Designed miniproteins, single chains. Designs and how they scored, part 112

Each design is a single chain, and the fold is of that chain. pLDDT is the mean over its residues in the fold that is shown.

## One batch from the design tools (miniprotein)

Design m3892
Fold by ESMFold2-Fast:
Order: structure tokens, then sequence, then C-alpha cells
Structure m3892 (fold): chain A 79 residues (1-79)
């Protein structure tokens, strides 16, 4: 149940990050401070990839690449 709520919140912030990448970077910084930072970062990285895929027709290739790069950064920080 808590994981589903975290995934929903991560998706909301990933959608905001789609419009403004700085919002996604700030959220990554906040997730690094959580007790389950690794898990939270992986959930957010997955949300970023999901948003990039869902909105690919509305985004430029450069915007899609930026979302993928942010997801890779979140995965890297989770290791």
Amino acid sequence: MEEAKLAQEARRWAEEGMRDPEVARKYIEELKKTENAKKDLIIFASALLGVARRHREQLTPEQVAELIELAKEAFSLAE
C-alpha cells in the first residue's frame, strides 16, 4: 500500500519534471534524504521513463532524452 502511494507521488513529480527538469532534479535531491533513498530513487527513475514513453508524441526527442538522462542519474544514485 505505501509503495503504491510512493509510485503515485513519484509519477506526479515526474510529470512536473517533464515540463521543468529542475523540478525533477530538486525531487531527486529530496529523495536522497529519505530513509529508503535507494528504493525511492528507483521508483522515481521508473516514473520518469514512464512519463517519457507516455508523452513521447508531445515531447521533442531532446526532451525525451533529458527525461531518460534524469532517470539514469536517479538509478546511478540508487546504487
Scores: mean pLDDT 80

Design m3893
Fold by ESMFold2-Fast:
Structure m3893 (fold): chain A 77 residues (1-77)
Amino acid sequence: SEKEKALKEYEELLERLDELIKKLYPEDYADEELQKKLEKARKKVLEVASTFSTEELEGESEIIKEIIKLVEEHLNS
């Protein structure tokens, strides 16, 4: 369904953003307790996101895409 596709894209974008933040703050992401808290938070975010309409998910995904773009542009190659 279109909603399932939108949810999957949103989840993948959140995972991409997390990987970029890990590259910026690797020492903070070495904390096992922080990783456990972040995983629980992610599950809660996805649970809430599952209640959104397709249009709401697409809107949220566009915001995450813009954040990813800004972070990637900030990261020097």
Scores: mean pLDDT 80

Design m3894
Fold by ESMFold2-Fast:
Formats: sequence, C-alpha cells, structure tokens
Structure m3894 (fold): chain A 79 residues (1-79)
Amino acid sequence: KKELEELKEELKKAKTVEEVLEIGEKVVELVPSLEVQILYGLMLLRRGVLRVAGASEEEILAEMKRLMEEMIEEALKLT
C-alpha cells in the first residue's frame, strides 16, 4: 500500500509518457490482478488511439496521467 502511495507521488512528477508507463508496470507488479492488468492494457490502447488521431505529446501525457491515477486508485482498493 505504501509503495502505491509513493508511485502516486512519482506520477505527479512524471514528464513523459514513458515515465507514466514505467509507473504502470510497477503498479501491475505490486498488484498483479487481472483488473489492474486490463486497465493497463486499455491505457496502452488509448495511447495508440490518441497518437493515430494526431494528439500532441502534451495531450497524450495529460490523458495517460489521468488514467494512471485512476488505475492506482483501483489498485489501492484491492490492497
């Protein structure tokens, strides 16, 4: 649980989509539930859709941070 709170703080400092995804991998490792894995997969799909649609890296980063915060909140409910 404390490690998830630390990842939530790291998410606030993330400056790139890659850093957000690195945090997501750590969340999946800490809470290896199908629910969390599905949310991470949907997040990767959403990133791909936004890039194909021509969204800016700043827009993609903002959306990934939002989705990752939701994923961490769901992981916290499972612990």
Scores: mean pLDDT 81

Design m3895
Fold by ESMFold2-Fast:
Structure m3895 (fold): chain A 86 residues (1-86)
Amino acid sequence: SLGAEAARLVEEGGSTEAIVEAFEEMLRHPEENTLEDLARLAVALERNPAVSVEARQAAHRAMREGLSEEEAREVERLALELLAAE
């Protein structure tokens, strides 16, 4: 899935541009990518110290532009649940 591919890209230390493109691609295909998949990717970004601040900020901007306020809140809720499960 796009979510799994994006997560691997984050884990392998991909560029800011590649990470943003992965998020934007997921946002363009809501039928293939759930809000939970986006939440998992957001958590992967947060856990990886090799990901630049610029990449994290750009990914957050892409999500804010591609999601409704309701969808953004759900992604945040799911991300917090995933972080708490550790």
Scores: mean pLDDT 73

Design m3896
Fold by ESMFold2-Fast:
Structure m3896 (fold): chain A 61 residues (1-61)
Amino acid sequence: MTAEQQQKYVEYLEELGKALKARDIERVEKIIEEIKNDESLPESLKHALVQLAKRELKLLE
């Protein structure tokens, strides 16, 4: 993983954390779509971020 990919991963985690803390489901879903469409990020990291977000969303329901 490059330093740029690691930085993006951290930034997505921070944005997801903020949206989840605010219970902003629409924002979380938008971030998930942004992650899925980010071609600079490895598929394994995309999968990890999306699964984390989906798990946390389920806990909010």
Scores: mean pLDDT 80

Design m3897
Fold by ESMFold2-Fast:
Structure m3897 (fold): chain A 96 residues (1-96)
Amino acid sequence: SAARQQHQQHVARVIGQVLRFIGDAIQIELEVKRKKLSIEEAKKKFQEVIDEVQKLIDELKAQGADQDDIDLFETTLKSIQKMEEELLEELKKEEA
């Protein structure tokens, strides 16, 4: 049905956006580990990704979007924040 196809397209789009944000965070981590980014540059790039996810969450809430979509992006935001924290902790141990 058309409604089922629209729902499937919506789910695919939401998943695609989540994967893009996670991919951006992974790329920052890889560039730091490859010595292509400083810690300061990485923090700035992580903040840019975090701000983009937060903006999307705020827009979805303002539009009355499905709570499941909001929860998924809030989980994505927390995952990116944890990736930054774990990367910074790993780098501190390597400098010792």
Scores: mean pLDDT 87

Design m3898
Fold by ESMFold2-Fast:
Structure m3898 (fold): chain A 70 residues (1-70)
Amino acid sequence: MEGILATLDLLRSSLPEAAVEAIEAAARAHFPQPLSEAEVRALADRLGVPAGTVRLALDTVRALLAQEAA
């Protein structure tokens, strides 16, 4: 729980706003399920962002959504 908002803010500062919006939309559409590795790679390819970065951002958004749902 601690630092989720700080991590999200750091990711927003590191990624283009359009990429963050697409990642948030994907995380919301699949919640509570995580995206598969293939889905993460497809999203990374579409956004021009490394798959590891997309996976970290998706995990952060999913954690935030889980916190709000609890």
Scores: mean pLDDT 76

Design m3899
Fold by ESMFold2-Fast:
Structure m3899 (fold): chain A 87 residues (1-87)
Amino acid sequence: LEEGLKYAELAIEEKDVEKAREYLNKGLKILGLNRMTDEQLEKVDKIMKEVDEEDIKRGIATEEDYLEEIRRKAEALKKIIEKKKAK
C-alpha cells in the first residue's frame, strides 16, 4: 500500500507524460487490480492508444491533456488506497 501511494504521488507531480504513465501503472500493479478496476485499466489502455493516434493525425492534442488524465487516475488510485487503509 505504501509503495502504491508513493507511485500515485509521483504520477501527480511528474511533468513528463511517459514517466507519469509509468508511475501510475506501477501503483496500479502494486494494488493488484484484478476486479472492476481491472476493467477500468483496460479501458484506459484503449483510450490512450486512440488519443496517441489522434494526436499524430491532428496535432491538436497536447501533453497537458495526457497529464491531466493521468493525474485524475492517480487521484482515484489514492482513494482506493485510502479505502484499504481505513479498515
Scores: mean pLDDT 65

Design m3900
Fold by ESMFold2-Fast:
Structure m3900 (fold): chain A 81 residues (1-81)
Amino acid sequence: SEADELLKKGEELHKQGKFEEAANYYRKSADVYLEKGEWEKAARSYIKAAQAYADAGKVTEALHSLGLALRAIGDGLEGRP
């Protein structure tokens, strides 16, 4: 799927130390998972984005991505998209 391909690209970039680029791909992957209602995969991908943004020194983006992960978990538990 598109989300799985974006996640794989993020993981590849993360292994190369391209943290900000990896975070951007993780976030894109999470957005696609969330659009598909796959809240657990979306939350995990947002957490990966937060970690990669933090590794890149992008604290504001890291906190924003963590907030998106928490929202995805909440929406999934409530059965909301």
Scores: mean pLDDT 86

Design m3901
Fold by ESMFold2-Fast:
Structure m3901 (fold): chain A 87 residues (1-87)
Amino acid sequence: PLSTEEMKENLVALLESLLALAEGDPRTPAEFRARLRALLKQAQAATTKEELLAVLDELIALLGSHADDPVFAQLRAELERWRARLR
């Protein structure tokens, strides 16, 4: 099982990568980019497992709103599996 610190590092790295991809694509809605920036700030400020799980759940919901993109659909499924393993 991952420690709280490892979960935070993985979630922050994922959010930074997603934000970089979203900022590089002019077709990405401004609201989607704004939500990713907010989630990244929340993840960076998180100090507890509960706070990190809340950010992860919000990210899964955000990706679900854009499931027409096969990359986002695949990532959402992987994050849902990761979420299920966290206790």
Scores: mean pLDDT 80

Design m3902
Fold by ESMFold2-Fast:
Structure m3902 (fold): chain A 62 residues (1-62)
Amino acid sequence: SSTAEAVFEFMRKVAEAEKKGPAAVRELINQLLAKYEAEDPEKAAALKRMVETLRQREAILG
């Protein structure tokens, strides 16, 4: 399925956003989730899981 590719591209974009700081990462996450929730709910569900993991490590846990 295309979900695995969406997850992989999401991680690449997150890595690019990390170069600009935590605010850029949060903006990217919010933008992509809103976009995929409208366009592809399956991809949105996978990305939400990754967002929780990312927030715990990068934004909440450090």
Scores: mean pLDDT 72

Design m3903
Fold by ESMFold2-Fast:
Structure m3903 (fold): chain A 88 residues (1-88)
Amino acid sequence: MEEEELEKKLRELEEEVRAILEANPALREALDRYIEEKYGDKSVAELREEVKKLTEQIKQMIKEGDYTGLDVLLALRLALEERIAKLE
């Protein structure tokens, strides 16, 4: 898969996940609690490394055509990026 096609697909999927989270406040609150529980003690540097690892995993899944659970990984990545922004 061309890198440009991969980046476009990633943006489309991220937009879909963002819309789902906005439509479901209870799901958003559950995700925020999960992030606090699992990543509450992590530094910004550690969170950035986690986002990098998730990004590579997501890109690999898209390349393989395996979309099973991809929405969960995208939601996790979005929540971690939001946490980094709040800590900066």
Scores: mean pLDDT 81

Design m3904
Fold by ESMFold2-Fast:
Order: structure tokens, then sequence, then C-alpha cells
Structure m3904 (fold): chain A 90 residues (1-90)
């Protein structure tokens, strides 16, 4: 659905913002293993989401189950990043 794709693209943008914040925090604390693992998970998740988005645009049809699974993963990683950022900014 168009609503599902709008939420998916919004989640991609939100994760991109969180990745930028994580990179800034890790420059100040380069030995933070938790932050490094979270950044790697975020970068991988973002890459996979862009592949799914690109495939859907080329094929002209939406694999809604795949998009739903990727959206769930995007939201999970965003929540982890928000929690980590809030902890480090406190």
Amino acid sequence: SEELMRRFEEAIRRLEEKIAQLKALLKQNPDDEEGKKLLLEGEVTLGLAHIVLGVNKVIGSIDEELVKKMLEKLEEVIEKAEKYIAEKEA
C-alpha cells in the first residue's frame, strides 16, 4: 500500500538521522564497543532497506511482507539508537 511505503521511507530517513548522531557521538568516544556495534547494525539495516526500496521501484510492485519485515527492523534499530543517544546525552 502507499501508506506502508510512506512509513517505510519515513523510517529510512529517521534511521539516517540516528546514524548521523551515532557517528558524532562515536567521534567523542571511539572505544565505545556498544556504540560501534549499533552503528554497524544501523548501517547494514539502512543498506538493506535501500536495496528493498530500489527493487520495488524497478519491478513496479511492492513485496508488502518484505517491506513490513524491513520496517519492523528499521523501527527496532531506531529505538535502540534513540535509547543509546538519550543515555549518552544525559
Scores: mean pLDDT 85

Design m3905
Fold by ESMFold2-Fast:
Structure m3905 (fold): chain A 74 residues (1-74)
Amino acid sequence: MEKEIEIGVAEIHLAVVRVVAEKEGDKKGAELAQRALDLLRRTGDVETALEIADAIAAKDYEKAEELLKKAEEA
């Protein structure tokens, strides 16, 4: 139950980050947020997904891409 709730909350958080990026015309942020959502749905790794969301919100795309690449290689 706790893990499923955490995943659901992280999915909502990433979906909001993606929608905000789309509304702002931030295509790269929207793409990275979608990739993080796909990763979360595949792996259940809430911790990594939230770190990526924070990096996107901070416009730190290099960090977001590094976190995604590392998680996708695991």
Scores: mean pLDDT 81

Design m3906
Fold by ESMFold2-Fast:
Structure m3906 (fold): chain A 87 residues (1-87)
Amino acid sequence: SIQDELDQRMNVLSLAGEAAIYAKKGDTKKQAEYIDRLKAEAEKMGKLTLQAVLTDLKNIKATTTMSADEQAALDKVIAILEDVIAK
């Protein structure tokens, strides 16, 4: 359903946001924890939903001013989603 798809998309976007927040704070342990959770959640999702999330994250990267640490965290998330889609 559209509700299930939106819930999945919002969950992965929230986990990506938390990873970026902890990257900016220099909390490497929590950053890694949120990235690991994001990967586990992404592996449960359908390819079309993953592609929609990937598009959203690439748009955020293109339109948002970020610190170097936040950008690196987002790039890592994008790479993980691309890898999951390719499987």
Scores: mean pLDDT 86

Design m3907
Fold by ESMFold2-Fast:
Structure m3907 (fold): chain A 108 residues (1-108)
Amino acid sequence: LEEKLKKAIPLLKKIAELLKKLLPHLSEEDQEKAKTFIESIETLIKNIEEAIKEKDELKLKMVQDATISLAESIVKFLEEILPSLSEEGQKLAEETIKLAKELIELLS
């Protein structure tokens, strides 16, 4: 589990960067949701790093479940808004969905 969570960190960082690039392509309401996801990712990375440092099996399982849940929420959000996005926005959203699905597969 620890090794999988270590591999999850760079995927989470890439997802956050893609969401930041996606912000100018979103409505004001969807920008607020995307910003909340970015903040949740940043908090989650810190929690993963702490769980790895402490080698606490319960905390590792909790951050695993939280990561899967967050990635699933991001996929759902992006799939719902995808048809309303610009061509550039769609490409960023599709890349983000792909990485989020890779993250779910890695941790499942």
Scores: mean pLDDT 89

Design m3908
Fold by ESMFold2-Fast:
Structure m3908 (fold): chain A 95 residues (1-95)
Amino acid sequence: MKPLHLITAEASEEQIQEIADVAAEIEEEFPEIKVLVKVRDTPVSEKDIQAIKEAAPGTTVTELENATPEEVRELLRKAAEEEGADVYILASKKK
């Protein structure tokens, strides 16, 4: 029933940990939304994004290169405040 916002991010392992910490903080501040962070070893493909859109029609997608915890925090805050959306963060490790 809630809209879904998908964030794809390429970041270092340390930045991914900081992003996970930001996600937990936002989830505590906005208990009506859920933030799921999934880390993968392969880059996010168009097929991955399409599969998520098929599973949740109307998903908003934001693609981040060199994602910072601050940028993710702003996106999560907007999703919570403006969209009331659950957020799926799909992060790939930068080599």
Scores: mean pLDDT 79

Design m3909
Fold by ESMFold2-Fast:
Structure m3909 (fold): chain A 92 residues (1-92)
Amino acid sequence: DELYQEMANAPTPLERLKAYAKAKAFLANREVPPEILNAESVEELAEKLELFLVSLGFSLETARNDVEAAKEFAESSEPSVELARRLLVGVH
């Protein structure tokens, strides 16, 4: 899927985490909050993304775990489409 490719191919950790946020918003049929698009650091984006996921109906614990997994993916030297898919769809 195009969303997974965009996440895996984004050139910086910040851009990968923004691509994750865009993919999550798209799958939830929600608009991406401006504060996510305007985030200037991975740390700032992670805080705003936790609140965004909670607004989508996730518990705070689940949101924090998902954001930590997304940060690990974003900061990876070898991001992959398979890892991006697992972050968006979860384990079946």
Scores: mean pLDDT 78

Design m3910
Fold by ESMFold2-Fast:
Structure m3910 (fold): chain A 61 residues (1-61)
Amino acid sequence: GKDAEAGRKAYEGAKAATTAAAARASLHQSLEFYETAKTEEGKKYARKGAEAAREVLAQTG
């Protein structure tokens, strides 16, 4: 649904992030989607977004 699309966009944002600040923003957004996601697919994308953001954050921080 729409929450899965939003989660996927957060994941893409995390991958595109080149700074710790951008990665943190994507992480927060993905974690919120994980809590509010109404579909299993939405939760899956939220987890992927958070994981990608954490990896970018580790490289930039």
Scores: mean pLDDT 72

Design m3911
Fold by ESMFold2-Fast:
Structure m3911 (fold): chain A 121 residues (1-121)
Amino acid sequence: SNMGLIEEAEEYEKKAVELLSKGDIEGALEYLKKALELYKKIGLLDAFPSILTSPIEEQVERFLEQLKSEDPEVRRQAIRGLLMLAIYELYLGDEERAREVLERLRKALQENPELLDIFLK
């Protein structure tokens, strides 16, 4: 089912964030490629250009700022947003831009270790 595929993709996203917290960008990227294949099967990424209200680079900066929120749900959504932007860059065939997004998230996780716990709850 589509819900089962989403749940499996979310488990790959959790593995990606765990690897990023340890500095393993390439390992994180491989799990996001697995999540991408599931999101392709459900057609989620076909609607993505219609939900972007600004360029991807501006959305990355917005999500990074939201990681500083006092609201744990806002922080969790910001991490998911950054992962979805990286997955979307992979969908567009831009693996280098996906790595760039992941490096920004890796730095945020290093500066704020509580972000990992918030995301995995």
Scores: mean pLDDT 85

Design m3912
Fold by ESMFold2-Fast:
Structure m3912 (fold): chain A 75 residues (1-75)
Amino acid sequence: SSQLKQLQQELAALDQQIQKIDEEIARLEELYRKYRDVDPELARRIDFDIGVLYVERAVLLVVRRIIQQRIAQLS
């Protein structure tokens, strides 16, 4: 159905968004390791930004679960 196709497209877009967040977290974690002993203040800011991205990721995972449940109901 058109509704099922739309939900599948939304799920694919959401998975791409989560992947981009995971890549950004990985980059920031590498920067955190580089700076933690040489610039503790910068490292603290990076750690905060990592925390914000994990919160955003958690919200997207909740939305993903809702979309998956709706797809299952239509299958």
Scores: mean pLDDT 91

Design m3913
Fold by ESMFold2-Fast:
Structure m3913 (fold): chain A 93 residues (1-93)
Amino acid sequence: MSDVRKFYIFLLGELIELAEKHNASEELIEELRRLKEDLEEGRIPDEEIPRRLGEAFLRVTKDLNLSDEEAVALEEELIKRAKERFEEYKKEE
């Protein structure tokens, strides 16, 4: 699995945990879980991953009724957490 793909899988995992914690719709959570499975199974080309993840992030921000400022802060926090998880993964390999 590419490092880029693994990083986005961690990022999507953090997004799913946040959506579940804030009681996002069950349909959205199921869609996010399917997207993560598609990424893990290699069904999405690397060049399409940023677009698909961006669409998922926008759906979460709308479902949770976040402001633009809150959405930016959330994106920065998710990226930070994903980087920490990716570094941990690299140490375990």
Scores: mean pLDDT 80

Design m3914
Fold by ESMFold2-Fast:
Structure m3914 (fold): chain A 82 residues (1-82)
Amino acid sequence: DVAALQAKMDAYVDRAEALLEAGADLLEVLRAVALATKYSVAPDRARAAALYARIREAWAAARPDEEEVRRLEAELLEEVAK
C-alpha cells in the first residue's frame, strides 16, 4: 500500500541520515538514499531526493572527477532546459 511505501522510504532516509552523522562513507550513504528514491509511488519523495542531491554534491566536492562533475552539470542543465 502507498502508506506502507512511504513508511519504508522514511525509514531508509532516517537510516541514511544516521549513517551520515556517524561519518560513514558517502557512497554507502548515497546507496541507502538511492533505495529510498526508487519508491517513486511514495507521495512525499522531496526529503529523499534532497538528501540524495546533497550527499552526491558532497561526494563530488570531496573526490572530484572532472568527467563525473561535467556529467552532473549536463544533467542539471537538461533538467533546467525541460
Scores: mean pLDDT 65

Design m3915
Fold by ESMFold2-Fast:
Structure m3915 (fold): chain A 71 residues (1-71)
Amino acid sequence: MSIPELARAAVEAMRAGDLEAFVAAMEELSRKLHATVSDPNPAAHPFLDALYRGELSAEEAERRARELEAL
């Protein structure tokens, strides 16, 4: 899955109450956003926190994920 697809999957899993799917999507999303350990994306952590708090719609999560891919 791409980063935007994983962000959407996380939001939809959270809405469905599917914790296993949510955790799997968040783990893969975190891995892809932190691909380079020596230079981690500083915007990734606030984005992941917003997903954990359920603050983002599926559309907003996809939009922010695309912005993070561009960094």
Scores: mean pLDDT 74

Design m3916
Fold by ESMFold2-Fast:
Structure m3916 (fold): chain A 85 residues (1-85)
Amino acid sequence: MQKEKEEKEAKAALEQSKKNLEEGDRNLRRSEEDPSVSRDEGDTNSLLQAQNAALGAKVPAVRDYADAVATELGRRAARNYSRAY
């Protein structure tokens, strides 16, 4: 339940970024909108990195939250690898 809430907030933050970048008409976001395209274009990790980079330019608040989501994914991977960190 809490996990899904965080994911929804991450999507809302991404939508705000899209509104901000809509003037640039970036196709980067379409890959996240369409799951099939997203899977073919790259992994979730790669998309999160691109998202964080794109958001960091003009929307620092959204970028900060995007970093938190990336940290959560890394934390779960770290638990499988080291478990301590």
Scores: mean pLDDT 49

Design m3917
Fold by ESMFold2-Fast:
Structure m3917 (fold): chain A 60 residues (1-60)
Amino acid sequence: GLTAGEFAAAVSAARSLLRYFDSHGLPLNEEQRRRAVAAYLDGYNLSEEDRERAIQEAFS
């Protein structure tokens, strides 16, 4: 199962990617940003449910 630390790391990584987009002035809408974050988090071997929760937390 996903630990609290692994979940926090995934949320932190997602937020870092979003800050990267902002700092580089990339003209991505929310849907494009959500898709990019989802693809990035594929490397974290999360369940679909945990990935969706991490995305929700990152965009909160």
Scores: mean pLDDT 81

Design m3918
Fold by ESMFold2-Fast:
Structure m3918 (fold): chain A 72 residues (1-72)
Amino acid sequence: MSGRKTAEKARELLKEFVEKGLSRQQVVDKIYELIDKGEFVLANILATLAYLKGLLTLEDVYDVLRYQAEKK
């Protein structure tokens, strides 16, 4: 999968999360679900975009990266 297509999917998911009014914890949980499915690149891009939009803290992004590293 190209990085461009993965980034587009991440933007679509982020837009859906915002439109549904998901909490910070719900967004983190959805990202962990992606990691559990092996969607590491998508999960990482989504976490970064959610941080840039103010949906996640920097600590949440670090937790996602640590969880992903432990699954490898």
Scores: mean pLDDT 80

Design m3919
Fold by ESMFold2-Fast:
Structure m3919 (fold): chain A 109 residues (1-109)
Amino acid sequence: GKDEVKELAKKLVEAVKRGDSEKAREYAQKLAEQGIRAAQEGDDDAVLLGLDGLLEAGEIAREKGDSESLRATAQALLEVAMALLKYGSPENIPRAIGYALRAIGLLLD
């Protein structure tokens, strides 16, 4: 649900901020799993909240030069964005494409 996604997003951002790339990878993977599940269940609001957390964490990792956390968050962001494209409501297609493009941009750095 939305509360579990919020908590995982917070833990991911905190792990990236402290430079804990191992925990950042763990939380990014768990957040991707929760986001994909939320998309399959039609909870687009939870998916979008997860995408926002993954993008924030990825941007912080890029600023810190933490390539390991950046790769993990960008891959998770892409997976969740693709799940929103597949399962989400048509109104969220432009947002899903936007997140996927940002994830690709992070992975190409």
Scores: mean pLDDT 89

Design m3920
Fold by ESMFold2-Fast:
Structure m3920 (fold): chain A 79 residues (1-79)
Amino acid sequence: MDALNKEELIEVLKELKKKHGDVVDAEFLINEIKKHINLSTAAGKASYHDLTKFINEFAKKNNGKVNLTELIEKIKKEM
């Protein structure tokens, strides 16, 4: 997969929430999402760059932590 779509991203976030609770490190989250993106392609690199910006923006609220419930809600509203 070259890029992760919004619905697939939401499912990844829901699974992480089930396994790790509501709050995770931004670095941990980015590494998990990276597994679903082909970083050897230009499209994959662009999608990863956009996702890391989005996650880092969210993480600024909590010293590098991401509330997965709030992130899922924001992604759903931006669809």
Scores: mean pLDDT 74

Design m3921
Fold by ESMFold2-Fast:
Order: sequence, then structure tokens, then C-alpha cells
Structure m3921 (fold): chain A 80 residues (1-80)
Amino acid sequence: VTLTITLDKSSASREKAKELADYIKKILEEDLKLEVEVTETEDTITITIKGEDEERMKEIAERIKEYFEDEGIKVEATVE
């Protein structure tokens, strides 16, 4: 199962979006022991998380989406 989170860098501060994405990556890798990849383009930051439990990944998606939205960043989350 793959969770993909896409952040719109134009919705808030570009620097803030990157800083928060790096923070979330660290938490997911260190605390939850998940495999996480962060890819940055000019307009977006994509966080890709791999896991085995679809229900757990959906819960993580909702929590991360709420976190970024509370910080004023437009976010899309997809579990496949």
C-alpha cells in the first residue's frame, strides 16, 4: 500500500511547506518506522509513504492532511 501526499507550495510559504514536509518525514521514519520519500518540484512537494496496512495508512493520511491544512497548506492525500 502506498500513501501519496501532495503539498501545494503556492498555498502558503514555500519555505514553510518544505520545512513541515521534512518534519513529517522525520516523525514517520523515526517514530512510526515507515519508508518515506520526499520529492520536490517548483510548485509541489510530494511525500510518498509505503506501508502494509491500508486502514492504518488511511488514518495517517487523514491526520497528515489535517496537520498541513491547519498550517494553511493545500494538501491532497491518496492511498493506493
Scores: mean pLDDT 79

Design m3922
Fold by ESMFold2-Fast:
Structure m3922 (fold): chain A 64 residues (1-64)
Amino acid sequence: SMEQRQKIMELADEVHDVIDKEKDPERRDELLGVMKEAIDYAVETGDVDSATAMAKRRVKEILE
């Protein structure tokens, strides 16, 4: 649906902002992986809210 696509784009934008601020290439690669996995999960299941929650948790773990 258009609403699901919009939410996926918003998730991608949020993770991309974190990636743009990251200076460590290894962490950038991990963050790109999180974004890809979250988008793939959202597309396959239609559960954008769970994908977003999982991505935010993983991003926090990588940055801490």
Scores: mean pLDDT 78

Design m3923
Fold by ESMFold2-Fast:
Structure m3923 (fold): chain A 87 residues (1-87)
Amino acid sequence: SLSEKAATIDLSTEEGKKKALELAIEAGKKELEKAEENKDENPEGIKEGAKVVAEDARKLAEEFKESDPEAAKEFEELAERAEELAK
C-alpha cells in the first residue's frame, strides 16, 4: 500500500525525496486512471478536479525541470492527461 511505502521514505535525504516523488507520481497516475474510468458517474466533479490536477502538475513540471527532468516529464504527461479529462 502507499501508506506502507511512505513509512519507509526519509524525506531529509535526496534519495528519500526522489522515492517520495516517484511514489507521488505513481499515486497520481492511479487516481487519474480511476477518474478516467469513472468520468460518466460524476462528469462535472471529475472535470473540475482534473483542472486543478492539470494546473498543479504543470507547476510541478516547471519546478522540477532542472533538478529532476525525468519527474518533470512525468508531471507534464499527468498534466496532458488531466487536461484531456477536463475537456
Scores: mean pLDDT 74

Design m3924
Fold by ESMFold2-Fast:
Structure m3924 (fold): chain A 100 residues (1-100)
Amino acid sequence: SAEEIKKEVDELKKETKERIEKAKTAEEVLAIFEEYFEKLKELVESTDDEEVKEYIFEKFKEVASFAVEHLEKHEDFEEAAKALKKIKELYDEFKELVDK
């Protein structure tokens, strides 16, 4: 149901933010975000409800913003820059997925 998907999305957002906060490297942040992306992609593909898709995208944007803020605080500029580029690519892919 729509309510069940929204609850799962909220739980994934909370879990993913906590994992990102505990991550010690840019590579760990990227790996956590990639796992989150795949889980949200499955949820978007499981529903034809445009309101639910918009809700999922809103929560995805919040987590992406959080990951970017965390990476901007990293001392390893080169690894952080690579992770930021990959997150931007995943963001653009997710936007196209929701717009289908």
Scores: mean pLDDT 86

Design m3925
Fold by ESMFold2-Fast:
Structure m3925 (fold): chain A 83 residues (1-83)
Amino acid sequence: KEKEKLLKEIDELVKKYMNKENQERFKKIRKELLELIKSIQGEEAEIELLKNLLDDLKEAIKSGTVDGFIEVLEITLEEIKEL
């Protein structure tokens, strides 16, 4: 239930404040990050990641740094994959 609420809030912000290219980039990165974190640390870690993503996304929207936010997530995903 908490995971579904967080996903819905994130999806609404993404749809409202990102262009289609950034929506597709974010959707791919989020899916891979969530699957990877869940496989390594379980569902509680996935929920914490979603909370952090929501907070960081809100800040990026306010600051006009959405492209930078997506780039940081792409770098983070690659770093985790190398572990």
Scores: mean pLDDT 82

Design m3926
Fold by ESMFold2-Fast:
Structure m3926 (fold): chain A 70 residues (1-70)
Amino acid sequence: MEKEELLQAAERARELGRQMEAQGMHKSAKLLFETADKVKKYAKEGDIEKARKTIAEADVRLKALVEEEK
């Protein structure tokens, strides 16, 4: 179900955040942790649209931050 997929996406974002933090990409890690928390919150509230929008906005911003931290 969509809620379960979003909860899995949030957990993957958190894991990626931990990996980026370990590599010194602190801004990218912070965005991923914040995204994971928001997606989990919206998924639990049943707001699938806000959860998906949060992921889409984070994806665009993450690409810019990763380029800045390289």
Scores: mean pLDDT 82

